# Ledger of designs, part 97: designed miniproteins, single chains, continued (4)

Each design is a single chain, and the fold is of that chain. pLDDT is the mean over its residues in the fold that is shown.

## One batch from the design tools (miniprotein)

Design m15354
Fold by ESMFold2-Fast:
Structure m15354 (fold): chain A 102 residues (1-102)
Amino acid sequence: NYEKALKLLEKAKELAKKGEDSEEVAKLVKLALLYLLGNEDENASVEEIGKLLLEKGVPREFVQEVRMLIETIENSPNDPELLLESIEKMEEMLKWLAEKLK
């Protein structure tokens, strides 16, 4: 699942570089998190992803940062620099989660 999550983030970066819709970028980022969590329900909201992270014992501050990054991506439709920075921060968080969820 971690390798699939990383591939989804790489696709998100390529879409962001091409100036594609930020909502599609956010969808890929959410799917990457869901795959890492072992969840096959790709329709989970930001709130549901946050709940899943808390249930896995992820710290509240980390969950808040993940939620804020997804919201930033969804609300930055014409800022490719901010989109890329947010995706890069999400990659760092995915690496931490992969270690935590061993």
Scores: mean pLDDT 77

Design m15355
Fold by ESMFold2-Fast:
Structure m15355 (fold): chain A 96 residues (1-96)
Amino acid sequence: SPKDLIYQTSKEMAKAVYDAWLNGKSLEEIKQIAVDIAKDLAKKLGLSEEQTQKMIEAARSMAEAVYSQKDPNSAEFMAQVGGIGFAREVLRLLEE
């Protein structure tokens, strides 16, 4: 279902962003990872260009929040919270 795909992809985004943080990736690299996952999900869901842009903004915000963390536990927690926030935004966009 679209809902299952959204939750699964949001968990994958959280993991990818956290793994990139652990590997010392730059802010721009971490943002690009999140944006690429968001774009792929938007394409799979058949979303409009406007909806896709809102998903990109949510992904970038999540990546920035994770990047700002100073320790692995805080980064992991922020990635999980950000993943949930991203999933909620995608679900909200589907109700437009």
Scores: mean pLDDT 91

Design m15356
Fold by ESMFold2-Fast:
Structure m15356 (fold): chain A 67 residues (1-67)
Amino acid sequence: SMEKIEKAAEILVKEGGLSRETAEKAAKAAAQLINEGFSVEQVAQLLVLNTGVERKVAEKVAKLLAE
Protein backbone atom coordinates (compact mmCIF):
# COMPACT_ATOMS: atom_id res chain seq x y z
CA SER A 1 0.00 0.00 0.00
CA MET A 2 1.08 3.63 -0.47
CA GLU A 3 0.79 4.14 3.31
CA LYS A 4 3.36 1.37 3.99
CA ILE A 5 5.68 2.84 1.33
CA GLU A 6 5.44 6.30 2.97
CA LYS A 7 6.17 4.80 6.42
CA ALA A 8 9.14 2.85 4.98
CA ALA A 9 10.49 6.06 3.38
CA GLU A 10 10.15 7.86 6.76
CA ILE A 11 12.22 5.12 8.46
CA LEU A 12 14.88 5.39 5.72
CA VAL A 13 15.08 9.19 6.25
CA LYS A 14 15.04 9.20 10.09
CA GLU A 15 16.99 6.00 10.84
CA GLY A 16 18.84 5.43 7.54
CA GLY A 17 19.99 9.03 6.98
CA LEU A 18 18.77 9.11 3.37
CA SER A 19 17.32 12.17 1.63
CA ARG A 20 13.53 12.14 1.20
CA GLU A 21 13.86 11.64 -2.60
CA THR A 22 16.28 8.69 -2.27
CA ALA A 23 14.19 7.15 0.55
CA GLU A 24 10.95 7.34 -1.49
CA LYS A 25 12.60 5.70 -4.53
CA ALA A 26 14.20 2.98 -2.36
CA ALA A 27 10.93 2.27 -0.50
CA LYS A 28 8.97 1.97 -3.78
CA ALA A 29 11.63 -0.34 -5.28
CA ALA A 30 11.68 -2.50 -2.12
CA ALA A 31 7.86 -2.75 -2.09
CA GLN A 32 7.89 -3.87 -5.75
CA LEU A 33 10.48 -6.60 -4.97
CA ILE A 34 8.34 -7.88 -2.05
CA ASN A 35 5.29 -7.96 -4.39
CA GLU A 36 7.38 -9.92 -6.95
CA GLY A 37 8.11 -12.62 -4.33
CA PHE A 38 11.58 -11.69 -3.08
CA SER A 39 12.23 -12.61 0.57
CA VAL A 40 12.62 -10.05 3.37
CA GLU A 41 16.31 -11.08 3.62
CA GLN A 42 16.90 -10.55 -0.14
CA VAL A 43 15.19 -7.13 -0.12
CA ALA A 44 17.13 -6.03 3.00
CA GLN A 45 20.41 -7.07 1.29
CA LEU A 46 19.51 -5.06 -1.84
CA LEU A 47 18.61 -2.00 0.29
CA VAL A 48 22.04 -2.17 2.00
CA LEU A 49 23.86 -2.57 -1.34
CA ASN A 50 21.93 0.20 -3.15
CA THR A 51 21.62 2.84 -0.37
CA GLY A 52 24.31 2.05 2.24
CA VAL A 53 21.81 2.03 5.14
CA GLU A 54 22.59 -0.17 8.15
CA ARG A 55 21.42 -3.80 7.86
CA LYS A 56 19.13 -3.37 10.90
CA VAL A 57 17.31 -0.42 9.24
CA ALA A 58 17.03 -2.30 5.91
CA GLU A 59 15.55 -5.37 7.70
CA LYS A 60 13.03 -3.16 9.57
CA VAL A 61 11.89 -1.60 6.25
CA ALA A 62 11.72 -4.95 4.39
CA LYS A 63 9.67 -6.55 7.23
CA LEU A 64 7.24 -3.60 7.26
CA LEU A 65 6.71 -3.84 3.48
CA ALA A 66 6.13 -7.64 3.72
CA GLU A 67 3.34 -7.20 6.33
Scores: mean pLDDT 87

Design m15357
Fold by ESMFold2-Fast:
Structure m15357 (fold): chain A 65 residues (1-65)
Amino acid sequence: MEKGMKALQELAKLYREALERKDTESAKIAFEGMVEVGRMLLDKAPAEEIIKLAEKTKAEVEALR
């Protein structure tokens, strides 16, 4: 649970930073990742799966840089 919450917080930070630099595409990717991670947390999904999705979302944002 704690690792899943940390993953959500990291995606929230990524979303905020994208908005601050006016990167709408990165913000959209980060926001969609946050929604999915939030859903997985409510469904009590394994922390490993949540972390994997968060890392995929971060990689997609990094690919736009």
Scores: mean pLDDT 80

Design m15358
Fold by ESMFold2-Fast:
Structure m15358 (fold): chain A 82 residues (1-82)
Amino acid sequence: DAVKKAIELAAKGDGAKASEELGPLIQKLADEGKLEEAAELLFKVGEEILEIGRKTGNKKAEGTGEGLLASGENVKELAKEK
């Protein structure tokens, strides 16, 4: 499960490896024209990583979660225009 593995890696502060796990799934959704689903996945994963970072005091995990939420907003705006 790429999503679960990405969350675990990001929670440990390894945002780069988390992005490697999540990236192919987001790209597949985008290639299929499912930008809304891609944005929703980014929001769900970003929220969970941010919550873990806050609970553990891990600023790198918080940063990764915030970055994924921002990416989700960008993808959602792109979907809205097309």
Scores: mean pLDDT 80

Design m15359
Fold by ESMFold2-Fast:
Structure m15359 (fold): chain A 61 residues (1-61)
Amino acid sequence: SDEVKEKLLKEIEENPDGLSPIEVLNRFYKLLGIDREKEALSPEERTQMLELLIHLLELKG
């Protein structure tokens, strides 16, 4: 999950206007191989997802 977070963080920082919050969410689940409708994220993965979404929103201003 750390590698997934780092990849998405870099993508967000390189082009914050290129991604919506829902696209970041969908990519995070896809990269983890988790079915969003059936499987819950772990507490650590939820924290990483929220950090990515907050960072995206801060950069989008």
Scores: mean pLDDT 78

Design m15360
Fold by ESMFold2-Fast:
Structure m15360 (fold): chain A 69 residues (1-69)
Amino acid sequence: MEEELEKARKALELVRADPDAEIVFDPSVSTEAFAAGTAKATVKVLRNGEVIDEFEVSARAFAEAVREL
């Protein structure tokens, strides 16, 4: 939980500060399961098209990270 929140916050801060950075969600994750908290989404952080970080995040942790920005 804490690790997910920290990684999500870091990724969002990077994308907000660096126009060459983007966040991509794995589309294979069930939206219903993710929203219900029974599955985590895989997130990739890209910079200039290169993957610089990859982590799993829960809907709760991601929502919390968004609220802190």
Scores: mean pLDDT 73

Design m15361
Fold by ESMFold2-Fast:
Structure m15361 (fold): chain A 70 residues (1-70)
Amino acid sequence: SEALRLTALHGLREIHPDAEKIVRLVEEGKLDEAAKIISKLSPEQQKHVIDGVKAISERGEELEKKLKEL
């Protein structure tokens, strides 16, 4: 739902200033670029971002796989 998407995006903004860029890259299918940005975060922040993306996008699982391949 849109409400779930907005809640997840708000939470992501508290983790990283580039949260909106990460979400945009995921929506555009640029998962390798999104994964590179996320890979620079702490492991706890990476998990939180991946969980947030999974809540709003069907591409969340593929993004997690790309992150693990880095």
Scores: mean pLDDT 75

Design m15362
Fold by ESMFold2-Fast:
Structure m15362 (fold): chain A 58 residues (1-58)
Amino acid sequence: KIDEEAVKKLAELTGVPVEAVKAIVKDVIELKGEEGAVKSVEEQVSKEAAEAFRKAVS
């Protein structure tokens, strides 16, 4: 259900390990929904990371 290539790209952009990115993606979507999660990533990390996150969860 999660795009592994997009998760790998997001891990490279953030410097966070792939396994931690998978856990964060799941938790943030559960808390904020998909759109809210993307917006949080854009604000806290970068627009490029937000685009990678959106692809990972689509």
Scores: mean pLDDT 72

Design m15363
Fold by ESMFold2-Fast:
Structure m15363 (fold): chain A 93 residues (1-93)
Amino acid sequence: GAMEEQEKLKERVLESLERLIKELDELRKKAPSLSEEERKQLAEELQQAIQRLQQETDKILASLPESLRPEVREARDKLIAKMQELIEELLKP
């Protein structure tokens, strides 16, 4: 039914966000090996990725019942916070 489809959508979104967190952790490990220019470029790419993530998850949240939205919002916000932390690390002098 429609509710079962929405629950499956929530599960797929959460799995995708968890995969992105793991990819971000791997990227953080490689960051010290990057040049200053590569770090600046990566920071810009991450900032753009945050904007895309917000837009895409907002569309998904709009399609979910209110009861399923908090878990997706929390996972998204956690990922965005980690991305912002990496941007700060990349841009340190």
Scores: mean pLDDT 86

Design m15364
Fold by ESMFold2-Fast:
Structure m15364 (fold): chain A 76 residues (1-76)
Amino acid sequence: AALRERLEAEIESAEKDYENALKGTPEQAYLDFRRAAAGFTAASIAAQEHGDTELAERYSKLAKKFEEAAEKVRAQ
């Protein structure tokens, strides 16, 4: 429960940071999204190691979402 609530808060925070970063420095937005993707990838691996396949899948999808956001910023 607590981990999932923190995940949703991190997504919302990162999406707001994305919106704000696009008004400032694209390089910072790229770095922030890459950092978030790496963090969620690590969390997915940890969840899988502990047998929580549902949580691992959710973290994996979040990592992909942030990787796609980083590539979109890079393409601009």
Scores: mean pLDDT 73

Design m15365
Fold by ESMFold2-Fast:
Structure m15365 (fold): chain A 93 residues (1-93)
Amino acid sequence: ELDKQVEEALEELLLALGKAIKSTPDEKVKEKLIELTHRLARAAAAGDYEEALKAAEELKKVIEENKDLLDKKAYEETMKALEKLIELLKKKL
């Protein structure tokens, strides 16, 4: 059940991140979000929940620091999805 919840939360986050990445004109922000997204997805697929949590927390930080460069709705959806995934990952540890 919890593994399925993590998988569903990750899928929701990946969709929200795609919208957020498209909403920003900043190439450096796009590159960093893509890099961290790949890092998160790989860690989760490997069952490395400690690394997945670190990647998710770094994604949250980057998005918070760059909120003015993102569409407001995309920012809000991405932050909600990140917070949900982070809480689920903490339950796995």
Scores: mean pLDDT 84

Design m15366
Fold by ESMFold2-Fast:
Structure m15366 (fold): chain A 89 residues (1-89)
Amino acid sequence: AYEEVRRLAEEYAEKLREEGKEKEAEALMTIADELLAQGLDPRVALALVLSAVGVARGGDENLLIEMAVSAGAPAELARETIRRMKELI
């Protein structure tokens, strides 16, 4: 579970680096590490990592929150993750 979250974050970070988005890639890995360090359910952490990826891709904030909630993440954690990701990039 934690290995899946970490691996997914690393895969997306690599894709972002290939696109010249090195700062976004670093931010994504910081978010992933912070989420895992909080002891969150791995399914919730995975949903929030995908929200951070969406921010890196210029996705709509409201849609990203809705998708995270649909995947089982609390709306407040989705909003905080999106805000933190934007702060880091």
Scores: mean pLDDT 84

Design m15367
Fold by ESMFold2-Fast:
Structure m15367 (fold): chain A 69 residues (1-69)
Amino acid sequence: KEYEERLKKEIDELFEKMKEAIKNGDQAAFNQALSRLYQLYLQAKLEGMEDVVKYIEEKARELFEEIKK
């Protein structure tokens, strides 16, 4: 319960870092944040945290739409 809320906060922070890295052209920072996000995504899938998995997928879609502008 609280653990899932903490994961969602970390996910939010990672997406913000990815957005900042894109704006700054910081490929290393982007790749580091993406790697951590992917690890959390795999963990959420393995543990059956469907809400967390969907939250990551939704945030990824939003980021993808933003960078395509």
Scores: mean pLDDT 81

Design m15368
Fold by ESMFold2-Fast:
Structure m15368 (fold): chain A 89 residues (1-89)
Amino acid sequence: AAKVAIAAPASVKVGEEAAVGARNTGAAAADVTIYVDGKQVASKSNVAPGETLIANVTFKEAGDYTVTAVATNADGSDTATATVTALAA
């Protein structure tokens, strides 16, 4: 089955670039997409088992952002979520 995990920082500074990763933790290749507050920031087809899709994201406003990763293949789909807090200095 498709399976995905998110790696994201718990907090970042406003205006600084942060790396967000979505790793295929399943046994088969999957199409992986990363969303921030429902907006697509990265997508890649045929992400191999153990491979990570990385998006570099800059958070321009202070607040909580929901990062969502979706992995889909012939065996189904999996979704992971994480919260990133952007802090004003």
Scores: mean pLDDT 84

Design m15369
Fold by ESMFold2-Fast:
Structure m15369 (fold): chain A 80 residues (1-80)
Amino acid sequence: MLVEELAEKVKKAKSVEEAEEYAREAAEKLAPEIREYLREEARKGLLDLSEEEIEELVKKAIENAIEEARKIAEALLAEE
């Protein structure tokens, strides 16, 4: 799962910048799968989302993953 993969890489990061880089890489790799999932659910009428809203949600998910990794890394690296 994206969150677990990000947590593992962030915990091994030596700096906040490295943690953000790992989070961005992982999120970008999973973005196409999340995008396709949301499009498929919208097509089936299970989600009331436009293509633009799907792209916005994917972008926000990537930004949130990077922000979360930054916060975790700052907390873990606060003493070093």
Scores: mean pLDDT 73

Design m15370
Fold by ESMFold2-Fast:
Parts: structure tokens; C-alpha cells; sequence
Structure m15370 (fold): chain A 64 residues (1-64)
């Protein structure tokens, strides 16, 4: 679907940026979300959004 493709494109861009910045926890959550979207589980991927936010915040605090 267009929704699945748009979400994949966004998550892949965020994954590339997280890898570039060395955000290890964020990378792990994004990889899990991408796998869920690829399998058609859009709801499961969206359910990980709070975990993604927490992982990103923690990674960024450890870099500051």
C-alpha cells in the first residue's frame, strides 16, 4: 500500500540518520519497526513509537 511504502521510506531515512549519529538503541527499535512494516504489521510498528521516542531521548542524553 502507499501507506506502507511511505512509512518504510520514512523509517529507512531515520535508520540511516540514527546509524550515522551512533544512536544504538534508536537503531535497534527502528530495525524492529521496519521488519514489522515489511511483514504488513503497521499497527505493531506504530505501537513501538513510544519506545522509539524513549530510545532516541536516552541516546541523545548520553551523547550530551
Amino acid sequence: SMEQQRLLDRLQRELEEARRQGLTRTVQVLERMIDLVRSGDLAGARALLPELEAAREQDLRERL
Scores: mean pLDDT 88

Design m15371
Fold by ESMFold2-Fast:
Structure m15371 (fold): chain A 67 residues (1-67)
Amino acid sequence: MKTAAELDRLEESELRSQLYMASLAGDDEKAAALGKQLGINESAQTLRDKLLRAKAAGRAAAEELAR
């Protein structure tokens, strides 16, 4: 039922969801692997940088609040 293009989009969506989950879980290795798979996108470099900064900021804020 799905076209090849629709299946491709679903695969990208799944990879992005997994990248988001790995980022939230602090799984740097899995996040890096998923980011590499998404590296074909023109904005992949910016997205990776933004996600890493968001993760670092969130962790730093949580550690500061836990002091």
Scores: mean pLDDT 63

Design m15372
Fold by ESMFold2-Fast:
Structure m15372 (fold): chain A 55 residues (1-55)
Amino acid sequence: IGDSMVNTGLRAVQEGLVSPQGALDAVTRTAEAQLGPEGAEQARQQLEQRLKELQ
């Protein structure tokens, strides 16, 4: 769950459409609204990990 949100955020950063922080903020907010705080934490951690792998 949340993989599509994480993938969308990651792709937007890779394409230069948003900053890494902007993607983290947007994905966390969306996941919190739709999946709750636990889902938001999981999505944030997954996106943060994948962003680190790009560097």
Scores: mean pLDDT 76

Design m15373
Fold by ESMFold2-Fast:
Structure m15373 (fold): chain A 80 residues (1-80)
Amino acid sequence: SPEEALRRLGELMTEVERLVLAAHQAYANGDLDTARGLIAEARRKVDEAERLAKEHQLPPEVVAGIDAQRAGVDALEAAL
């Protein structure tokens, strides 16, 4: 259901935020392999969030939030 999709999406977005924070910390410590792995995992979770939003036709404001997180993850991935 859209409600269950929104709940799962919320969980995914929280996980993305934690992974991005951890990746920044790994990068600051010079642990590039760990940073790359964490960003790759964050990207996969953003991909899942986008798929859920599309499958359940979630509102534009939800899609915009996912797009903002993707942009952040992609920018960090490009910096590694």
Scores: mean pLDDT 87

Design m15374
Fold by ESMFold2-Fast:
Structure m15374 (fold): chain A 88 residues (1-88)
Amino acid sequence: VEEKFRNNEGYITAKNKIKEAIEYAKKVPLTEEQLKELEEWIKNLTLMFNQGLAAIEKHIGKDAAAKFQQEWDKLLDDLKSAIEKNLK
């Protein structure tokens, strides 16, 4: 299935890129165009992640799938907070 990540490596890479985006948002204000692109990217990744949860559960495990979802939600909240602070 095309929406599958390359095991844990793909997800870890995406997670680290979001962390990098959080750090950049804290230091440098993003333009409205960059914010829209980032939001679309996050929405697409979240949709793909959610669609792939069944595959993650089957290939990695139920506990891993639940943990990934929890970590993903926290990362998105942190990113939104950082962006909102610099938007003002």
Scores: mean pLDDT 67

Design m15375
Fold by ESMFold2-Fast:
Structure m15375 (fold): chain A 64 residues (1-64)
Amino acid sequence: MEEVERLEQELLELSTKYNEIKRKIDEAEANGDQQKVEELRKEYSELKKKIQELTDRLNAAREA
């Protein structure tokens, strides 16, 4: 896979995980598991940062 296509695929996969974690946070809140909520929110924040970094990398590779 070309570098640009690889970055696009990674972004898609991370976006999917981002939405999945959002759903898991809601589920943990419904269960009253505050520790799990905090853990998932930390993962959510890390994924958001990684998505931004990959987006910047993709834009730089495309110069678009």
Scores: mean pLDDT 80

Design m15376
Fold by ESMFold2-Fast:
Structure m15376 (fold): chain A 89 residues (1-89)
Amino acid sequence: MKEEELKKFEEEAEKIKEEILALLQRTTPPSEEAEAIFREIAEQIIKKLKEEFEKKPTPVKELIDRFRKELEEAASYKVPSLYNEKVLG
């Protein structure tokens, strides 16, 4: 069912989000601003993928894989740098 697939995607997405956030917290000092930006990016990706799924259903595994890839790419480019800039500034 569509609702069950979306729920499964949301649960897995939250798990991936917390996993990546925990990794970032181990490599850089935690920052409320950087965490807020990371969470906002994650929410935007989830919203986009949910909207795409509603318009054109895709396998949940594909949605999960896309979410992980997009979030890891976003975290690599901006969130660690923002943590470091706040500490150095």
Scores: mean pLDDT 70

Design m15377
Fold by ESMFold2-Fast:
Structure m15377 (fold): chain A 60 residues (1-60)
Amino acid sequence: MEKLQKEIDELDAKLKEIDAQIRASTDPQKRRQLILEGASISVKIMSLTVQIKVLEKEQA
C-alpha cells in the first residue's frame, strides 16, 4: 500500500505542475495537450486509489 500511495502523491504533484502550465500558457493547442495529459494522470490516480481501497477491504 505505501508504494501505491507514493505513486499517487507523485502523480498529484505532476498534476499540479500541469495545472500551473495550463494557466501560464497562451497557446490553445498547448493548453489542450496539457488538459488531456492532466486527465490521463487523474485516471491513473483514480485507478491506484481503487486498488488501495480493495486491498483495505480484503484485510477487513
Scores: mean pLDDT 80

Design m15378
Fold by ESMFold2-Fast:
Structure m15378 (fold): chain A 95 residues (1-95)
Amino acid sequence: MEELRERIEELYQKGLEALRKGDFDAAYRQIDELIRLGREAFRRGDYETARLALERAIELAKELLKHSPDVLRAVGEVLRAIGELLDLELELRKR
């Protein structure tokens, strides 16, 4: 699980660097990978790591919204990441 946390921070930093370079496609890919890792951690019962991944995805999507010419796609990524975090919190409430 420590390995997943390091990977999450790595992906987040790569996403920020991609935005700095104007590589929006790379930033979108990093958001997708962060959401994927969040889902993977959740399936393993590592809710702390799942929350971290989804929070990082939301932060990166917000930064992408500031820089991206495709505002609608960027808004969609923010909403998607928030939805994933909400689903995780609701599932924890049921348990």
Scores: mean pLDDT 80

Design m15379
Fold by ESMFold2-Fast:
Structure m15379 (fold): chain A 83 residues (1-83)
Amino acid sequence: SELLENFHDKFTAAALPILRTLSPAQQEAVARVMGQMLIMLKAGESLDDIVETTRKRFNEVLDPETAARLNGILERILAEARS
């Protein structure tokens, strides 16, 4: 699905500069969360549920500042997808 590929690709591209500043352990944690997000997208779950679940997971595995930055990107891309 073009919608699924566009959502994942847009998030990955926008998040990449932040990801490159993270420690190897934080990069691995984010990669796992993003992998789970991709599985949910492929399963046909709603974008709202995917974003909410992903935000909670980032808050669990990252420091508050980094989680807030990545979650801000998720919310922006979700808003764009609804346009």
Scores: mean pLDDT 81

Design m15380
Fold by ESMFold2-Fast:
Structure m15380 (fold): chain A 64 residues (1-64)
Amino acid sequence: SREEAIEKLRELIKENEKRPNVSQESIDAMREALALIEAGKEYTSKDPVARVAYKEMKEAIDSA
């Protein structure tokens, strides 16, 4: 379900926070993307990292 897909992505973001090789910029981009998708809002940032995260997460949630 959509809720299960969102929870899985939230867990993955938490796991990535614990990885020494994942930048804070990437974590922030993933969190921003998930929050926008949960709120049903459009992506508005010009940051390419955030744009990719938004697209991939939205596709995963919409497919669930």
Scores: mean pLDDT 74

Design m15381
Fold by ESMFold2-Fast:
Structure m15381 (fold): chain A 68 residues (1-68)
Amino acid sequence: MKSRMEQYQLALDALKALPNPTAEEAQIATANIGYPLDRAAAEQLVAFVRANPDASAAQFAAKVEELS
């Protein structure tokens, strides 16, 4: 079983690998690690990743938890 932080790092890396991540891709990335988001939450997560390109897994985790 992957650690919670390792799961968030995988989702963050998946989104950062995309030049223009969409809300649907954010939903897929977080669902794949067991943290499904609705469309509005996924749109906010994409905005966060775009605004914070150097965000750590911990900062990303905090945002996902805020939006859940």
Scores: mean pLDDT 79

Design m15382
Fold by ESMFold2-Fast:
Structure m15382 (fold): chain A 83 residues (1-83)
Amino acid sequence: VRELVEKALELIDQTKEALKSGSASQEELQKLVKEANELLEEAGKLDPEEFNRVLAELTLEELLKEGKANEEAVKKRLEKLEA
């Protein structure tokens, strides 16, 4: 589950960089988004609780790296996932 979520987030980051650089075609962008969505769907089907926890943890790590102040939203999300 964690590996699938991590790979999906990497594809999302690649999509962001491709959009920023303007170097990727529409087809390439669609392929990256499709692959990311498929990985997230597979992870959610395998273990929904673990998927939600891993996604929340990785999202928190990314927010901390970017210096974005969304701690309250992330905490609220994590608490909801432990229920």
Scores: mean pLDDT 66

Design m15383
Fold by ESMFold2-Fast:
Structure m15383 (fold): chain A 85 residues (1-85)
Amino acid sequence: MLTGPPGTVLKAFGNNAVIEPEKLLKDLGLKSISDLKPGMEFKVRNLDTGKEAKATVLGYTADDNPIVKFEGIEPKAGDKFEVIK
């Protein structure tokens, strides 16, 4: 089972990543994973590098962890992200 601290990358595949949902949902003002729809876009900052990127929701894992595509950055497992306005 993929688990990690709030707001971290749980697993990375090129430009795609599985993100821990708790902080992501809170930052987006959402109450459940079902509110996070495929195709939804937002901006994020990598707290470890300071880089900003556009993120797009692709779907969810069987454990309801969101799968996100990043534009212009390559995520790594353990990286911390926050949503920016």
Scores: mean pLDDT 79

Design m15384
Fold by ESMFold2-Fast:
Structure m15384 (fold): chain A 93 residues (1-93)
Amino acid sequence: DAIELLEKAIELFEKAIEAARAGDLETARKYAEEGARLAIEAFKKLGDERAAEGVRTALEQILRALDAGNAEAAVQIAEEAKRMVEKKLEEAK
């Protein structure tokens, strides 16, 4: 279950990055929020409260960048969040 949540979170962050690069900031926001929600749930299930807080902080920064119209910053932060999730997935396997 936690592994499936991490895999889905990675997919959602990839979609958020693609949407932001395409200039669809509202779609990027929705995918980033869903990806973060699943990643936080997975990290809590795995007992990694620090990683859950890290993703929550990254989401706040992504949303601020998107609200400012800064797609480049949003992409960069989303890529960092994706890497955190990928690392945890690798550790969980």
Scores: mean pLDDT 88

Design m15385
Fold by ESMFold2-Fast:
Structure m15385 (fold): chain A 85 residues (1-85)
Amino acid sequence: MQAVLDKLKAEAEALRDAALATMAADPSEAVRRAVADAFIAYLDLLIDMLRNGHAPTPATQALIAHLQALKQEIRDALAALLAAQ
């Protein structure tokens, strides 16, 4: 189980980095919103699977909290990019 949680964390962080880079590179508001929405939807799906798939452990709860933080990072980055125009 721990190896699966570690892999999910690493994958989510890599996708966060890719999403941030894509949003920064493309000045289109529509593309920026679409990238942010797609990544947030992916994280929400992952959080739901973690909550419903196994008995809660400290490691599972820590990963859920981390994924929620990644969602907020993407929302904040989107807001900053749109404000800068």
Scores: mean pLDDT 82

Design m15386
Fold by ESMFold2-Fast:
Structure m15386 (fold): chain A 95 residues (1-95)
Amino acid sequence: SEKEKKILEVLEKLIEELERLAKETGSPGLREILEFVKKLLELLKEGKASVEQVVKALRGLAEALRRTAEPGSDLQRAADLIEKAIKEIEKILKE
């Protein structure tokens, strides 16, 4: 569907932004976050996870990062990017 294509594009953009951040910082924690998001995209593309399950997993990750990461850290920046992607997906689902 058109909505599914837009959601895939949001997740691909998130991966690109996280990959750039990981490359700039050299953070192993950011690499683990990147691989987790890549796996969620793979599961969605294969029909093994729903959009709702992917959003729930991303929300859980963002909440964990908010709770554990220092303000202004690269992990907080990753949480910001993930939260932005969730909001974009939720807007697409309401269209």
Scores: mean pLDDT 87

Design m15387
Fold by ESMFold2-Fast:
Structure m15387 (fold): chain A 66 residues (1-66)
Amino acid sequence: MSREEIAEQLDLLGVPETVTQSEAITIISYLTGVPKSEVRALLERLGLPETLTREQLIDVIELLLE
């Protein structure tokens, strides 16, 4: 899935420009099929803040879909 396709999916889901880590984990898990526990561990390893931007969401989703 391309970055543009990921952005389109986020738009279809009505995702705002910024989300909490809890919301991000749910969205990423839903779009990638990766378990929420694994997504949470990845966000912790990447040192991401408590609030993520859409660009950070796209980056994580792209990383998991490689």
Scores: mean pLDDT 83

Design m15388
Fold by ESMFold2-Fast:
Formats: structure tokens, sequence, C-alpha cells
Structure m15388 (fold): chain A 89 residues (1-89)
């Protein structure tokens, strides 16, 4: 499973993960996704009033890191590709 793939976050991603308590050098993609979901909830980025799958990343550190202003959880493959660009295998 792609979600079981172990990755080493690059420094900017590692800094974001540390804000939600993740301080190890390596994680599975699933662990990173759960940490980012926690980050998005803490920063109040979800558009639950519009669509519960939409996350507004405009002006956020995560948006700058991934190079996108919005994510849609229905496009999980796109999000996983963006995360892999910010990590070493």
Amino acid sequence: SLLSQVITPKPELAALLSKVGLTSESYTLLEVLLALETYMLLQRLYRFDVDPNLVDLSGTELGKLLGVDEIDWRDAEGLLELLLKNALP
C-alpha cells in the first residue's frame, strides 16, 4: 500500500509536522496524512460550510510548501504526489 511507504520529510515539512508533535526522522505516508489533517483542523482550514472535502491552504505554510492554494480530499492521489515531492524515500 502507498500509505505504508516510509518517507523522510524534508526540513520544511518536518518543521510543520513538529507543530503537531511529530519529531522523528521517518514516518509512513499514513502518519504524515493524519498529522496534516490535525494541522488543518488546528489552523481551521476546512471549508465545512461549503464542502467537507475542501481545505483552503491560501496564505498558509502548508500551501507554500505544497505549491497549492486548495486541496480536495477526493483527489487523494494528487495530495500524496505533493507529499512525496517534499520527502525522501
Scores: mean pLDDT 80

Design m15389
Fold by ESMFold2-Fast:
Formats: structure tokens, C-alpha cells, sequence
Structure m15389 (fold): chain A 88 residues (1-88)
């Protein structure tokens, strides 16, 4: 629970920062709202996945957390690219 809670907080904080940067870049609020919903859905899936591996060995949990972090970053980059494409 604590591990999942921590991951959720980290992802939510990153989401908030990311959305703020989109606003600073002049992205329309409507588009930002779509991005927010996509990120929220991703966070839920991440929490579910981490819960599934909660009983796994420490090494597996650490590797999963690392991969999730990388996928979260990749998703944010892809979303940003999509947002810029939509603006154009």
C-alpha cells in the first residue's frame, strides 16, 4: 500500500507539473483536459500493475517501478508531441 501510495503521489505530482508546463506553452485548456484524463488513466493502470507485483521479490519490484517510471516519461513525451500536433 505504502509503495503504491508513493508511486501515485509521484505520478500525480509529475502530472501537475506537466500540465502546468503545457499551459505555459500556450496549449488550449480543452487539449490540456484531454491530457489530464489520459495521465489519470495511466496512473490508475500503473497502480494496478504495481499492486499485482507487490508480493514479488524486491528485485522484481524495483525493476517494475523503474520500467513504470520510464513508461510514464515516455507517455508524457508522446502526449506532448500529440498536443503540439493538435495545436498545429
Amino acid sequence: KEEIEKLKKELEEEKEIFLKRLKEAGVPEDVIEEVRERLEEFIEKVLKLYEKYKDSPESVKKELKKKIGEEAHELLVEILDEVEEAKS
Scores: mean pLDDT 75

